# Designed miniproteins, single chains, continued (2), part 104

Each design is a single chain, and the fold is of that chain. pLDDT is the mean over its residues in the fold that is shown.

## One batch from the design tools (miniprotein)

Design m7821
Fold by ESMFold2-Fast:
Structure m7821 (fold): chain A 78 residues (1-78)
Amino acid sequence: MAEELLQQGVQTGVESAKEAVELEKQGKTEEAKKTLIEGAREAIKLGEEALKKSTDPEVKEAAQRGIEQLQKDLATLE
């Protein structure tokens, strides 16, 4: 369950990145940026749920590191 949430977060990030690249190719830079921001926020939410539900220290550590990286990336996107 918690590992599934972590994997869903990763998948959400990958899908958002692919969609953003396609939008940028079409000159839709603002939509691409919004897609990345929304994807990062959803991935953070899934990571926080994984932290709350997991009893595995390794899963918690991976989720925490993922959340921190996504928060840093989100700050860069502004």
Scores: mean pLDDT 78

Design m7822
Fold by ESMFold2-Fast:
Structure m7822 (fold): chain A 88 residues (1-88)
Amino acid sequence: MERARELLLQGSLALARGDYDEAIKLYEEALSLDPNDYQGWNELGRAYLKAGKYDEAIKYYQKALSLDPTNEEARKNLEETQEELKKK
């Protein structure tokens, strides 16, 4: 659990710096250790969104919502990403 959380924090820092590929890698490592972390799946979706990978972002936001259907942030992120995809 602690290692997964450390990787999520490192991923969030990479995302803040604009290192989207590094953020994705760190979040994927964290989720391999704790696959039921809905916040981690939501953050992975956010990293893919920032990288312009909308289909992957949608997939991972849906995964976050499957683990926590009451997660307003993941639901909002999913809706906003679907709206952006429609503009392409």
Scores: mean pLDDT 83

Design m7823
Fold by ESMFold2-Fast:
Structure m7823 (fold): chain A 56 residues (1-56)
Amino acid sequence: DELEEEVARVLEALRRTAEVDPEAAAILRGMLDRDRDGTITRAEAEAYVREERALD
């Protein structure tokens, strides 16, 4: 599924940011995690990917 591949790419970018700057990664996760439960849901990651595709 194309969306699953894009979601994986976004999560990989977050993981890399966490290794370089955990504080910045926590802020970015907070922005994406609208429910603020500390976990980025599939729906939130999917919405981000769809927003990128809309710019195409």
Scores: mean pLDDT 69

Design m7824
Fold by ESMFold2-Fast:
Structure m7824 (fold): chain A 68 residues (1-68)
Amino acid sequence: SPTEEHLRHQLDYIRRQARELLPENPEVSREVLELVEEAERLLEAGDLEGAQRLLSEAAGLLQRERRR
C-alpha cells in the first residue's frame, strides 16, 4: 500500500510538471492540476488508494503529452 509521505511527494512532483506544461498545453495542464487537487483532498481524508489512483491518472496524462 502507498504511504502518505510517498503520495505527497508524487503529488508535488506531478503539480510541478503540470505547471511547467501550462504555457505549452494549458488544457492538459489544468486537467492534471484538477486531478492533483482531488488527490490532495483524498489524502487529507486518509484515502491513500483513491489518491494513488488519481495521481496515476494525472501521471498518465503527462506521459501521453510528452510522447507527442
Scores: mean pLDDT 85

Design m7825
Fold by ESMFold2-Fast:
Structure m7825 (fold): chain A 70 residues (1-70)
Amino acid sequence: MEEAVRDVELLADSLGLPKEIRDKIIEVVRNASKLTDEEIDEKAQELLKMGAPEEFVNAVRIIVERIRKK
């Protein structure tokens, strides 16, 4: 869990994403096991509207799904 959060944080920083997007992504990853599929989709769309790259949002979604599936 913490390792996944750190990796996502480093990836967001390497892509030059604003702190607001970075914080949002960390929140989503940390709460992955508590989120419903609908909530995950809603958060993904919110990130896209904030200007996060589509490929990055898809990568985060895969990480979240792996955390939820154990």
Scores: mean pLDDT 76

Design m7826
Fold by ESMFold2-Fast:
Structure m7826 (fold): chain A 74 residues (1-74)
Amino acid sequence: MSVRRYREELRAQAARKRAAGDHVGEAGLRGQLAFVDLALEAGVEEAPSLEEALKAGAKKGDEIGEENFKLAAA
């Protein structure tokens, strides 16, 4: 399944949680959406599962963190 499809499914779920007034559920889905967006920024267009897409996003987040740490440590 494409990572963009996981993004669209998460957006749809977040919209349903918002409509139901489930702010905690919406926040959790928005967190997952942020990792999926990071995976897309890393060039990961396809993943076998949402879990793998989230892992790719977390890895990209770590890479950004390392670059920021190098700037702060200089």
Scores: mean pLDDT 77

Design m7827
Fold by ESMFold2-Fast:
Structure m7827 (fold): chain A 73 residues (1-73)
Amino acid sequence: EEIDREVKAALLQIYVYFEGEGLGKTLPLEEAIKKARDLAEELANQYGLTPEERADIVAAAEKGAKKGYEKAK
């Protein structure tokens, strides 16, 4: 159970990073970061992630959004 949860958290971190990158390419930076963060927080709630895992996926989503914005320039 714990290892399954950790695997899900890792996959969600990768997922939100790339979703954030897509948002950053198409939206203004501030809006992209907000939407990426909202997505990550919603997924953390849905899958019952720990506060530490939640922080990791939120950070990944924000990094993705910023990276997407940089690539769009």
Scores: mean pLDDT 81

Design m7828
Fold by ESMFold2-Fast:
Structure m7828 (fold): chain A 60 residues (1-60)
Amino acid sequence: MTLEELKAELEKNEDRFKAIEEKIKYQPYSSLTPEERALHRRYLLLKNIILREEGKKPLQ
């Protein structure tokens, strides 16, 4: 999978990822549904791969 494909996947799902990011800022992670947790884990995975390819520090 190319860096371009990873960025395209993030962009395609950006609104969904932002909604989950906003929830976890103000609510415990346990408040997320299993589907929201899976989506958030996917976001972190994609973002960390991109950051790693760009030589940047990964997200937690």
Scores: mean pLDDT 75

Design m7829
Fold by ESMFold2-Fast:
Structure m7829 (fold): chain A 75 residues (1-75)
Amino acid sequence: PISQSQADRILDQARDYYQQGNYAEAIRLIQSLRDNAIQQNDINILRRIRNFIIDITGDPNSGMARRIDDIIDSM
């Protein structure tokens, strides 16, 4: 299972990729982390992903952030 510390490390890597303009790799990391969090039923990691998306987009109502909220609500 992925720990909170490992999730934070993965999100740091995703942020670096976004800053470099490598959106495809950043999205792959986020999707992999999301899928692991769902398998673990780890709402805290999903919330960290949501906060990351808000930080990079500046929009709490973005499609990406809303999809994470929908996943949390379904758990």
Scores: mean pLDDT 83

Design m7830
Fold by ESMFold2-Fast:
Structure m7830 (fold): chain A 110 residues (1-110)
Amino acid sequence: SKLEVLKEALNILKAIKDLLEEAKKAMDEGDTSKQNRILMAIAIHIAGLDFLLKQYPEAFSEEIKKKAEELIKLAKKLIKNPNDRKTLDKAIKVTEELIKLVEEEIKKLE
């Protein structure tokens, strides 16, 4: 159902947010090994989000799809340049905005 897809997307987005915040902490600590492991975990969750968008496009509003595509692009940029603080901070902000949009859609269906 649309509700189940949105709840799965919300779980993935919350995991991405937590991982991005941990990546920021690892960056501040200069722990490159920890940062690389966290970025790999982010890549896996981003792939999961991209899969849901492609398999169930009708479950998502156009605004959610555009924001999710922006997040995917930011995550790919961050993986290529792990020390890009500006991209990291923007990815956190976009993820927070996306979580709110998905939570609002879920509320409308409950």
Scores: mean pLDDT 91

Design m7831
Fold by ESMFold2-Fast:
Structure m7831 (fold): chain A 65 residues (1-65)
Amino acid sequence: MEEFEELRKRVDELEKVNPEAAQVARSLIEKAEQAYKNGDKEAAEKYLRLARTVIDEAERQLKLL
């Protein structure tokens, strides 16, 4: 899905500056993808939302620098 690809690209860029946040976000994206493949759409949406929050917070801190 394009949304997973978009978030993964953002994580790859974030890894250069904040590898810890990038690793957490990547883990959440992987959990979301697995839940989606297993038919657990509710869990997939929750993990995807959490991943987005982690990325947004890390990017926000980057913009303040």
Scores: mean pLDDT 80

Design m7832
Fold by ESMFold2-Fast:
Structure m7832 (fold): chain A 86 residues (1-86)
Amino acid sequence: AQEVLRRGGTGDPAAVDPLIEALKDKDPAVREAAALALGEMQHPRAVDPLIEALKDKDPRVREAAAQALIRIGGERADEAVAEYRA
């Protein structure tokens, strides 16, 4: 393909499921870190869990989820970020 995978965008795929579970952690710092890590991985499986994290009680977690969705991109992610910012 003529498209070049951007350097640093792909993490370990096995880490996706533990990071999705970390989005539900009791500690908002853990949830924020998980959202940012999922954004760096840019894995489409993270989109729906990150959309749920946009409804988090902690504003840092919500902003991290929005940033992660922006990094992943796509129609569903873009719609969710637009709704969050409305």
Scores: mean pLDDT 76

Design m7833
Fold by ESMFold2-Fast:
Structure m7833 (fold): chain A 57 residues (1-57)
Amino acid sequence: AREEMLQNLEQALELARKAGDTLMVEALERAIALLREGASVEEARAVVGEAFKQRKA
């Protein structure tokens, strides 16, 4: 659900901040903002997924 996704993203953001992963921090903050503004879970997931692809390249 939307609330579960938001909680997962907030937890991931805390971990990314502790790890100093700036790319993931920016992507997670954007995904959280989108969900808070009423965007779909799919849009938020796409933002995080794109950041994961960029990090592996």
Scores: mean pLDDT 77

Design m7834
Fold by ESMFold2-Fast:
Structure m7834 (fold): chain A 83 residues (1-83)
Amino acid sequence: SPMEEVKKLVDEGIRLAQEGGEAYLKGDLKKAAELFEEAKKKFEEALKLAKEKGLPEEVIKALEQGVEDARKALELVKEELKK
């Protein structure tokens, strides 16, 4: 179902974001950036699918938050990589 597909993408995004955070704490900024970029893409794919299939507003809001959180994490890592 569309909800199961969205859930799979969200579960993947959460895992990638957790791995990205762990990489960041270990000082592996390149790996952290790659993982947060992948997490962001998973949440963006989930959000697009949720909107296309007309899923509940609460689901859409949660996915928008997931995209924003991953985007902010990626921005922080990219700024650190410039140094």
Scores: mean pLDDT 89

Design m7835
Fold by ESMFold2-Fast:
Structure m7835 (fold): chain A 71 residues (1-71)
Amino acid sequence: SLSYTEIEGIDEELGKKLAAAGVTTVGQLKNLPIEKAKELGIDDEVRAKMAKGILKLKAEGKITDDTPLVL
């Protein structure tokens, strides 16, 4: 498992909002619709940071799309 806050651009508050919205895996986070992301306060800059952080963690072999996200 991976803490939400280990993904670049996600703080504790955003992590709680994502969990409440049912975004509980890396793959669900990557495929979050733009409209839903905006409702949660994820702008284009945060989205870019999250995408970069996820790519880095995947390249390091630490996570997959099936990796659960935890608070």
Scores: mean pLDDT 82

Design m7836
Fold by ESMFold2-Fast:
Structure m7836 (fold): chain A 71 residues (1-71)
Amino acid sequence: MKEEVEEAVKHALEAARIAEANGDTYTADGLRRLAESVRKAYEDGDEERAKQLAEQTRKWADAVIAELKAA
């Protein structure tokens, strides 16, 4: 679980960096907030929510990266 959460957070922060570099500070802020939500769920001991948020975060980060590279 911790490794899965760490990967999701790193992926979101990488997507946020790309979004910010492309001038999209709104998307970058959203991705950073989502990364914090994943961390919080894990720290609160809510493993089910942490796992679901981690998977959602990876999918969203992938979509953002794909969209920005296509533009």
Scores: mean pLDDT 79

Design m7837
Fold by ESMFold2-Fast:
Structure m7837 (fold): chain A 63 residues (1-63)
Amino acid sequence: MSLEECERAVRRALEILDAGGTAEEAAAELGLTVAELEECVLRLLKLGLISEEEAARILQSAL
């Protein structure tokens, strides 16, 4: 998955979480596994493209 695709996926996941949805729902809507979504979050966090707070919202059980 490209960095651009990861940025879009993570942004959509955060929108779903802000609306009261879950990371599992976000992954399903995006056609990803939860593990693939988590990989995207970790990559963007390492690059400084998302905050630790945004990462923690998606990775609640993985961080």
Scores: mean pLDDT 78

Design m7838
Fold by ESMFold2-Fast:
Structure m7838 (fold): chain A 76 residues (1-76)
Amino acid sequence: MRERLELEIDLAMAQMATAIAERYGEDKEKIEEMRRLVEEAIEAYEAGDYEAAREAIERVLELFKEEVKEDEEKEK
């Protein structure tokens, strides 16, 4: 139960991060990768592969952090 609840919360955060990146982000390639990883995480979670779901979620959050930092670094 605990692992599933934590994965559901993390998945919701990953989906939210992707939505924010789509609305405010500028790196289309990273945003598309985040979208693919969210879909992968959902499919893995539904298949009961919680390890694969966690890995995909972690990658989405890492890409989101990079997107935020790159927007800051893109100051001209």
Scores: mean pLDDT 75

Design m7839
Fold by ESMFold2-Fast:
Structure m7839 (fold): chain A 65 residues (1-65)
Amino acid sequence: SLKDEMLRIIGRILAIIGEIFDLELKLKTASEEEREELERRIRELEEERERLMEELKELDEELDK
């Protein structure tokens, strides 16, 4: 089902948002070396989130037709 696929994508987006939030909290107490690794991971997750949001938008537009 198209709706089931959308729900899976929404679930992944929510998981990514939570992971980014946790990583941003860790940045407040991170060492210089840890900061670089955390910032890289946040960027990777932000990029994945943007891709998933675009996929969700395309599926939502298909449902509305």
Scores: mean pLDDT 85

Design m7840
Fold by ESMFold2-Fast:
Structure m7840 (fold): chain A 62 residues (1-62)
Amino acid sequence: MKVTQEEADAIAAGDEEVAQRLAERYGISPETARNAVRAAKEAGMTPEEIDRALRLASRAQA
């Protein structure tokens, strides 16, 4: 599983299609994906750090 800078930027800009694709990739809700990416970008996280955060969210939902 991975997230790119382009995908993170698109989700932060409100691209619901990209948020849904990312949510499907990590097995989480689109809402969780949007909120996690937005918070991570506000915190200055890299795509690799966002990937780790989304993997943890996916594991918590299992």
Scores: mean pLDDT 78

Design m7841
Fold by ESMFold2-Fast:
Structure m7841 (fold): chain A 78 residues (1-78)
Amino acid sequence: VQELVRLFENTPVAELKLFDKDGNKEITAAELVEGIRRRIGAPLPKTDIEAVETYFTSAEGQAKFKEVTGGDYKVIPG
């Protein structure tokens, strides 16, 4: 999970637009997981997918995501 967070700490805001298919600056947990999968070039195990979704939909994970994205985007359940 920490390595996945580091991908977003170093990810340009332009790449976040690829996850935001609706253009409303809200990214579903599913879109976030798909973006991570594309970045690492391999499918994520189900346990890693569930861990990412749980973390980024929690209060702590949402606060961290806001910090690394500068507050432009937020993760929503989905």
Scores: mean pLDDT 65

Design m7842
Fold by ESMFold2-Fast:
Order: sequence, then C-alpha cells, then structure tokens
Structure m7842 (fold): chain A 70 residues (1-70)
Amino acid sequence: SSSEAFEAAVELGLLGDTELAQKIFDRLRKRELSDEETAELYRKLGEAYEKAGDTEKAKEYYERAEKLLE
C-alpha cells in the first residue's frame, strides 16, 4: 500500500539513503509509484538493514520485494 511504501521510504532515509527516500516521496505524492519502484525501495531497505546488522529485517524486505514482482 502507499502507507507501507511511505513508512519504508522514511526508514530508508533514516538509514542513510535520503536521495532514494526523497524520490519515493515524490512518486507517492504524484500517485505514480510502480510495483517495480516499490520493489527497488524494499531491496535497498533490505541492503541497508543488512549493512546495519539486522539480518531478519533485511530478509523480510527482500521477500516483500520478490512478492511484488510475481
């Protein structure tokens, strides 16, 4: 949902990827966010959590990304 994508973008920004977070906020505001862009957001958030040492959250976001592209 748009709310889930918004929360994920907030988390990504807090983990240091402010550029992608801002891009997602712009796409959400315009109601133009695609499933492919949301999957990229989730993959980047997975990478960020993995780098931060949170392997369980990383796995969860990788799985969410994969499900969007079924």
Scores: mean pLDDT 83

Design m7843
Fold by ESMFold2-Fast:
Structure m7843 (fold): chain A 66 residues (1-66)
Amino acid sequence: EKKQQLLKLIGRILRLIGEILDLERELARLQANGGDPARIAAIQAEIARLRAEIARLLAEIDALNS
């Protein structure tokens, strides 16, 4: 059961990393083209939220392996 939980957590982390990469590409495009500052700020906040979620999931993996 722990192995299945670990694989699920890893899968979630990989999906979040993919989402962050997509958002970082969008952010770079908006910054290069003089995009809406409110939209830029919203994307930066979402990236920070996703990074925090990854950190939480990594802590859950660490707890499972202790």
Scores: mean pLDDT 85

Design m7844
Fold by ESMFold2-Fast:
Structure m7844 (fold): chain A 60 residues (1-60)
Amino acid sequence: MVSEEEFDREVREALALMIRGILKALPTEDREADLEWARSLMRKLGVPEEEIDRLLAEVE
């Protein structure tokens, strides 16, 4: 039985990875705006700053 807290964490992680995947697929004409969009969305989903920084470091 998965706890509600554990399920919410897994959902946030999956959404963060999806956002990173979208960012990697976007054209690179305005990478700073794309990174800010992804960071803002991840924050709204409750992803920790440490995790956001780790995920976005691979999209530079």
Scores: mean pLDDT 72

Design m7845
Fold by ESMFold2-Fast:
Structure m7845 (fold): chain A 80 residues (1-80)
Amino acid sequence: MSPLVLEAEILEALARMHFAVAKLLASKGKNEEAIKSLEKAIELLEKAKELAKKAGDEALVERIEKEIERVKKEKEEIEK
């Protein structure tokens, strides 16, 4: 594994944790805090995507792109 792929996977894992926290916060009606956690998840995933692109890991890029779309959709649902 290249250092870039490792860093991308660590950032992806951190983004998944922020997503899980956001889901928990939204379930408690803490929508503003949930949105902030989702924004952090998007930021981390976008950085992970750029690292994956630099590493040439197309499969990882595609996985992260799907995760970004999932997080954005969740944010839109909470912002209603």
Scores: mean pLDDT 87

Design m7846
Fold by ESMFold2-Fast:
Structure m7846 (fold): chain A 73 residues (1-73)
Amino acid sequence: GVESMVELLERAAELAKDPELAELARRAAELVREAAEAYEAGDFEKADELGREAERLVEKVEEYVKKALEELS
């Protein structure tokens, strides 16, 4: 669920050697949470806008997480 994804992104930020990744992960987590809250409130226009922005940041975080994990090895 959304909370699990937010927690995963926050843990990725904590493990990141790259401060930029940590900031992106936190921002992505915030947007994912806000989009979910807007959706639950029935504000589908706001949820769609926030969801699109969150999707872009999540994709960026995924790329950075792969790099960070390689460095941990």
Scores: mean pLDDT 74

Design m7847
Fold by ESMFold2-Fast:
Structure m7847 (fold): chain A 60 residues (1-60)
Amino acid sequence: GKALEEELIELLKTEYGMSEEEAKEALKQILTSEEALNILIEIAKKNKNEKLLALLQKLA
């Protein structure tokens, strides 16, 4: 949903220093590529980022 997407954009901006446009493009890739989603899930696990992991698992 929109709220989940907005929360992911904010996390990408905060955790990875992305601009608004970069975060939106990353989200688009995550939604259209299973490989991109899986890569981010592994990064979230490695970084112990429980909030990001929970959001990504809701998209999977």
Scores: mean pLDDT 77

Design m7848
Fold by ESMFold2-Fast:
Structure m7848 (fold): chain A 54 residues (1-54)
Amino acid sequence: AEERKKRIEEIIKNGDKKASIDYADEVFGLKELIDQATPEEKADYEKAREEAAK
């Protein structure tokens, strides 16, 4: 819930977005957490993923 959201935010803010997002997805199943996230967090997540995939 809230604690998990904050952890995901912290990982994203870490700067190494691709590695951090992959790590978080493996640990928490980020898809479930993103469903509970704010629109801003969802946008940041998608943008980070797209940039990393580039």
Scores: mean pLDDT 62

Design m7849
Fold by ESMFold2-Fast:
Structure m7849 (fold): chain A 59 residues (1-59)
Amino acid sequence: MEEAYQTAVKGAKAASDGDVEKAKEYLEKLKEMAKQGVISQEAYKAAEDTVNRLIEESK
């Protein structure tokens, strides 16, 4: 759980910094974690929504 949370935070920071490529890489890692059952689909959805919102706001 801790690693997934850290990955989400790094993704959000990359998105906030305008690094869309890195933000998407962290989001893909979170998707894999959700498939492996490390995090819930709800947790992944929340992270995806946050990262996408930050990417949009950084435009």
Scores: mean pLDDT 77

Design m7850
Fold by ESMFold2-Fast:
Structure m7850 (fold): chain A 83 residues (1-83)
Amino acid sequence: NAEEYLNKGNKLFSEGKLDEAIEYYKKAIELDPNYAEAYLNLGHVLAVQGKLDEAIKYYEKAIELDPNYETAKEELERVKETK
C-alpha cells in the first residue's frame, strides 16, 4: 500500500540511497495522490540532492493537500532561506 512504499522510501533515504528513495515516494503518490507526507518526504530528498526548486514545489503541494502541515511549512521556509 502507499504507506508501505513511504516507509521503504524512508529506509532508503536513511541509507543514503536517494534515487531509490525518490522512486518509492513516487510510488506512494501514484497509489495515493493526496498523501501529503509522501510529497513532504519527496521534497526533503530533493532538497538533500540540491534540487531546491523541485523541493519547493513538492513542499507547496504537501501544504496545499494539508494546510495545517506545520513540518512542511517549516521545511519550505528553510529551503527558501537557503536558496
Scores: mean pLDDT 87

Design m7851
Fold by ESMFold2-Fast:
Structure m7851 (fold): chain A 110 residues (1-110)
Amino acid sequence: SEIEKEIKIEFAKLLAEILELDQKVLDLLLDGIENEKSLLEIVKQLDSPAHALLASLLYEAVEKLYEAAKEEDEKKREEKLEEIVTWLSLKPEEAEKLRKAVEKAKEKLK
């Protein structure tokens, strides 16, 4: 779905900014989302173990945010979002940016 790709790209860009990730990691994940590549296909393109770990983290975070955006129950969606915020050790200001992105994504999915 084009909407799914757009949402995942927006989440990837926001997370990369918040986590201050290397542009090379973001670029490969964006290519992977656009071309529907698996995590393994993305990671195989990285020579650095550190970049591979960061790409895996970003991939999993984007998938978790997309699952939160698809959650129709408000309480369950908030619980999923809080788990992501805790896992990534995000500050309140960063968590609020993520919350707004998830709300925007939910509106696009309706």
Scores: mean pLDDT 86

Design m7852
Fold by ESMFold2-Fast:
Structure m7852 (fold): chain A 63 residues (1-63)
Amino acid sequence: SAATLAEVARLVREAKEALARGDRARARQLYEQALSLVESDDSLPEPVRLAAVHELREALATV
């Protein structure tokens, strides 16, 4: 949903801000929260969900 995508965008922005401060633990927590939110929203179109999951997993792999 639009609400889920807005919340994911907020969490990703906060995660990037945490990384800029060197707070990798906080960034990981925020990315994991965003991933959980995407995975739990059955109303997201499949291509959008797959793209978001892929991008968040890639981000987590680099933290």
Scores: mean pLDDT 85

Design m7854
Fold by ESMFold2-Fast:
Structure m7854 (fold): chain A 71 residues (1-71)
Amino acid sequence: SLEEELRKLLEEQMELGVKEVELAVRLTVLKKDESEEAKKEREELEEELKELTERIKELDKKIEELKKKLE
């Protein structure tokens, strides 16, 4: 059902949101470290966060479309 699909998407959105927070916290901690290792980890985490943000945007669009179908 559309309601079950919406529930699954909302659960996925919550899981991705938790991951986004974890990455943001790690990036904040790493900004204080000027080592080459920390710089490389920051670049990798920034790319991961960018990909995650795009996935969240796609998921938000799917959720909005399903909500319109349920109305």
Scores: mean pLDDT 83

Design m7855
Fold by ESMFold2-Fast:
Structure m7855 (fold): chain A 67 residues (1-67)
Amino acid sequence: MTPEEERRILEEALRLVDTDPERAARLLAEMYRERGEPEFAEWLLRHAGDKEAIRGTIEGELAALER
């Protein structure tokens, strides 16, 4: 997965986090699975109802892409 593809997923997840946090969590989980990080994907799915946790994950990933 390229940084451009990751940015698109993160931006879509951020758009969805307030209205459909479960779908935002699933988009992030797919990204982490493609990175070979299935443990983080499972963590996100377990916390799909926690909008703060999902938003924090998105913000951290977007900040990393700016560096």
Scores: mean pLDDT 82

Design m7856
Fold by ESMFold2-Fast:
Structure m7856 (fold): chain A 80 residues (1-80)
Amino acid sequence: MKEVVEEAAEALRRIGVEFLRRQAEELRKKLREAGAEEAAEKVEELIERGREAERRGDLARAEELYEEAVKLGKEELKKL
């Protein structure tokens, strides 16, 4: 029972992190297509930091960084 619960919790967290990463990557793409290169670079920096956190197994930090990337990307797109 304990192992199944731990596996399910980690799997759900990985899915959430992957979803946020994909949103951040799509927002970066839209910013580049709109010519907002500096904003796209800032979003990319947050995505890269999130990927480094994922490589270390720090899913909590990866989630925070990808959420920040999504928030920044949405705010910058809204200005366009």
Scores: mean pLDDT 82

Design m7857
Fold by ESMFold2-Fast:
Structure m7857 (fold): chain A 91 residues (1-91)
Amino acid sequence: MREELEREILAALVAAAGAITVSRLRKQGKEEVARKVEELVDKAVEAILAGDYEKAAEYLRKAAELLREAGDEEGARIFELLAEEVERLAK
């Protein structure tokens, strides 16, 4: 029960952070980066729900790297923190 609840909460937080970040990127005209981040977020959410936390953390770190390259330092930091929280469930 506890792990299932933590999994659902993390999946919801990742999805919410993704939606906010994608919206911000689209408002800035960064549609290509927004789509790539959205794909990585969707894969991360699927991996979290499947209990594959290492894969989820990898997808989130890839999203953070794309955000850094796009100049979205706030988004990159949030996704790195989410990757660390997901990694904690793997331990």
Scores: mean pLDDT 85

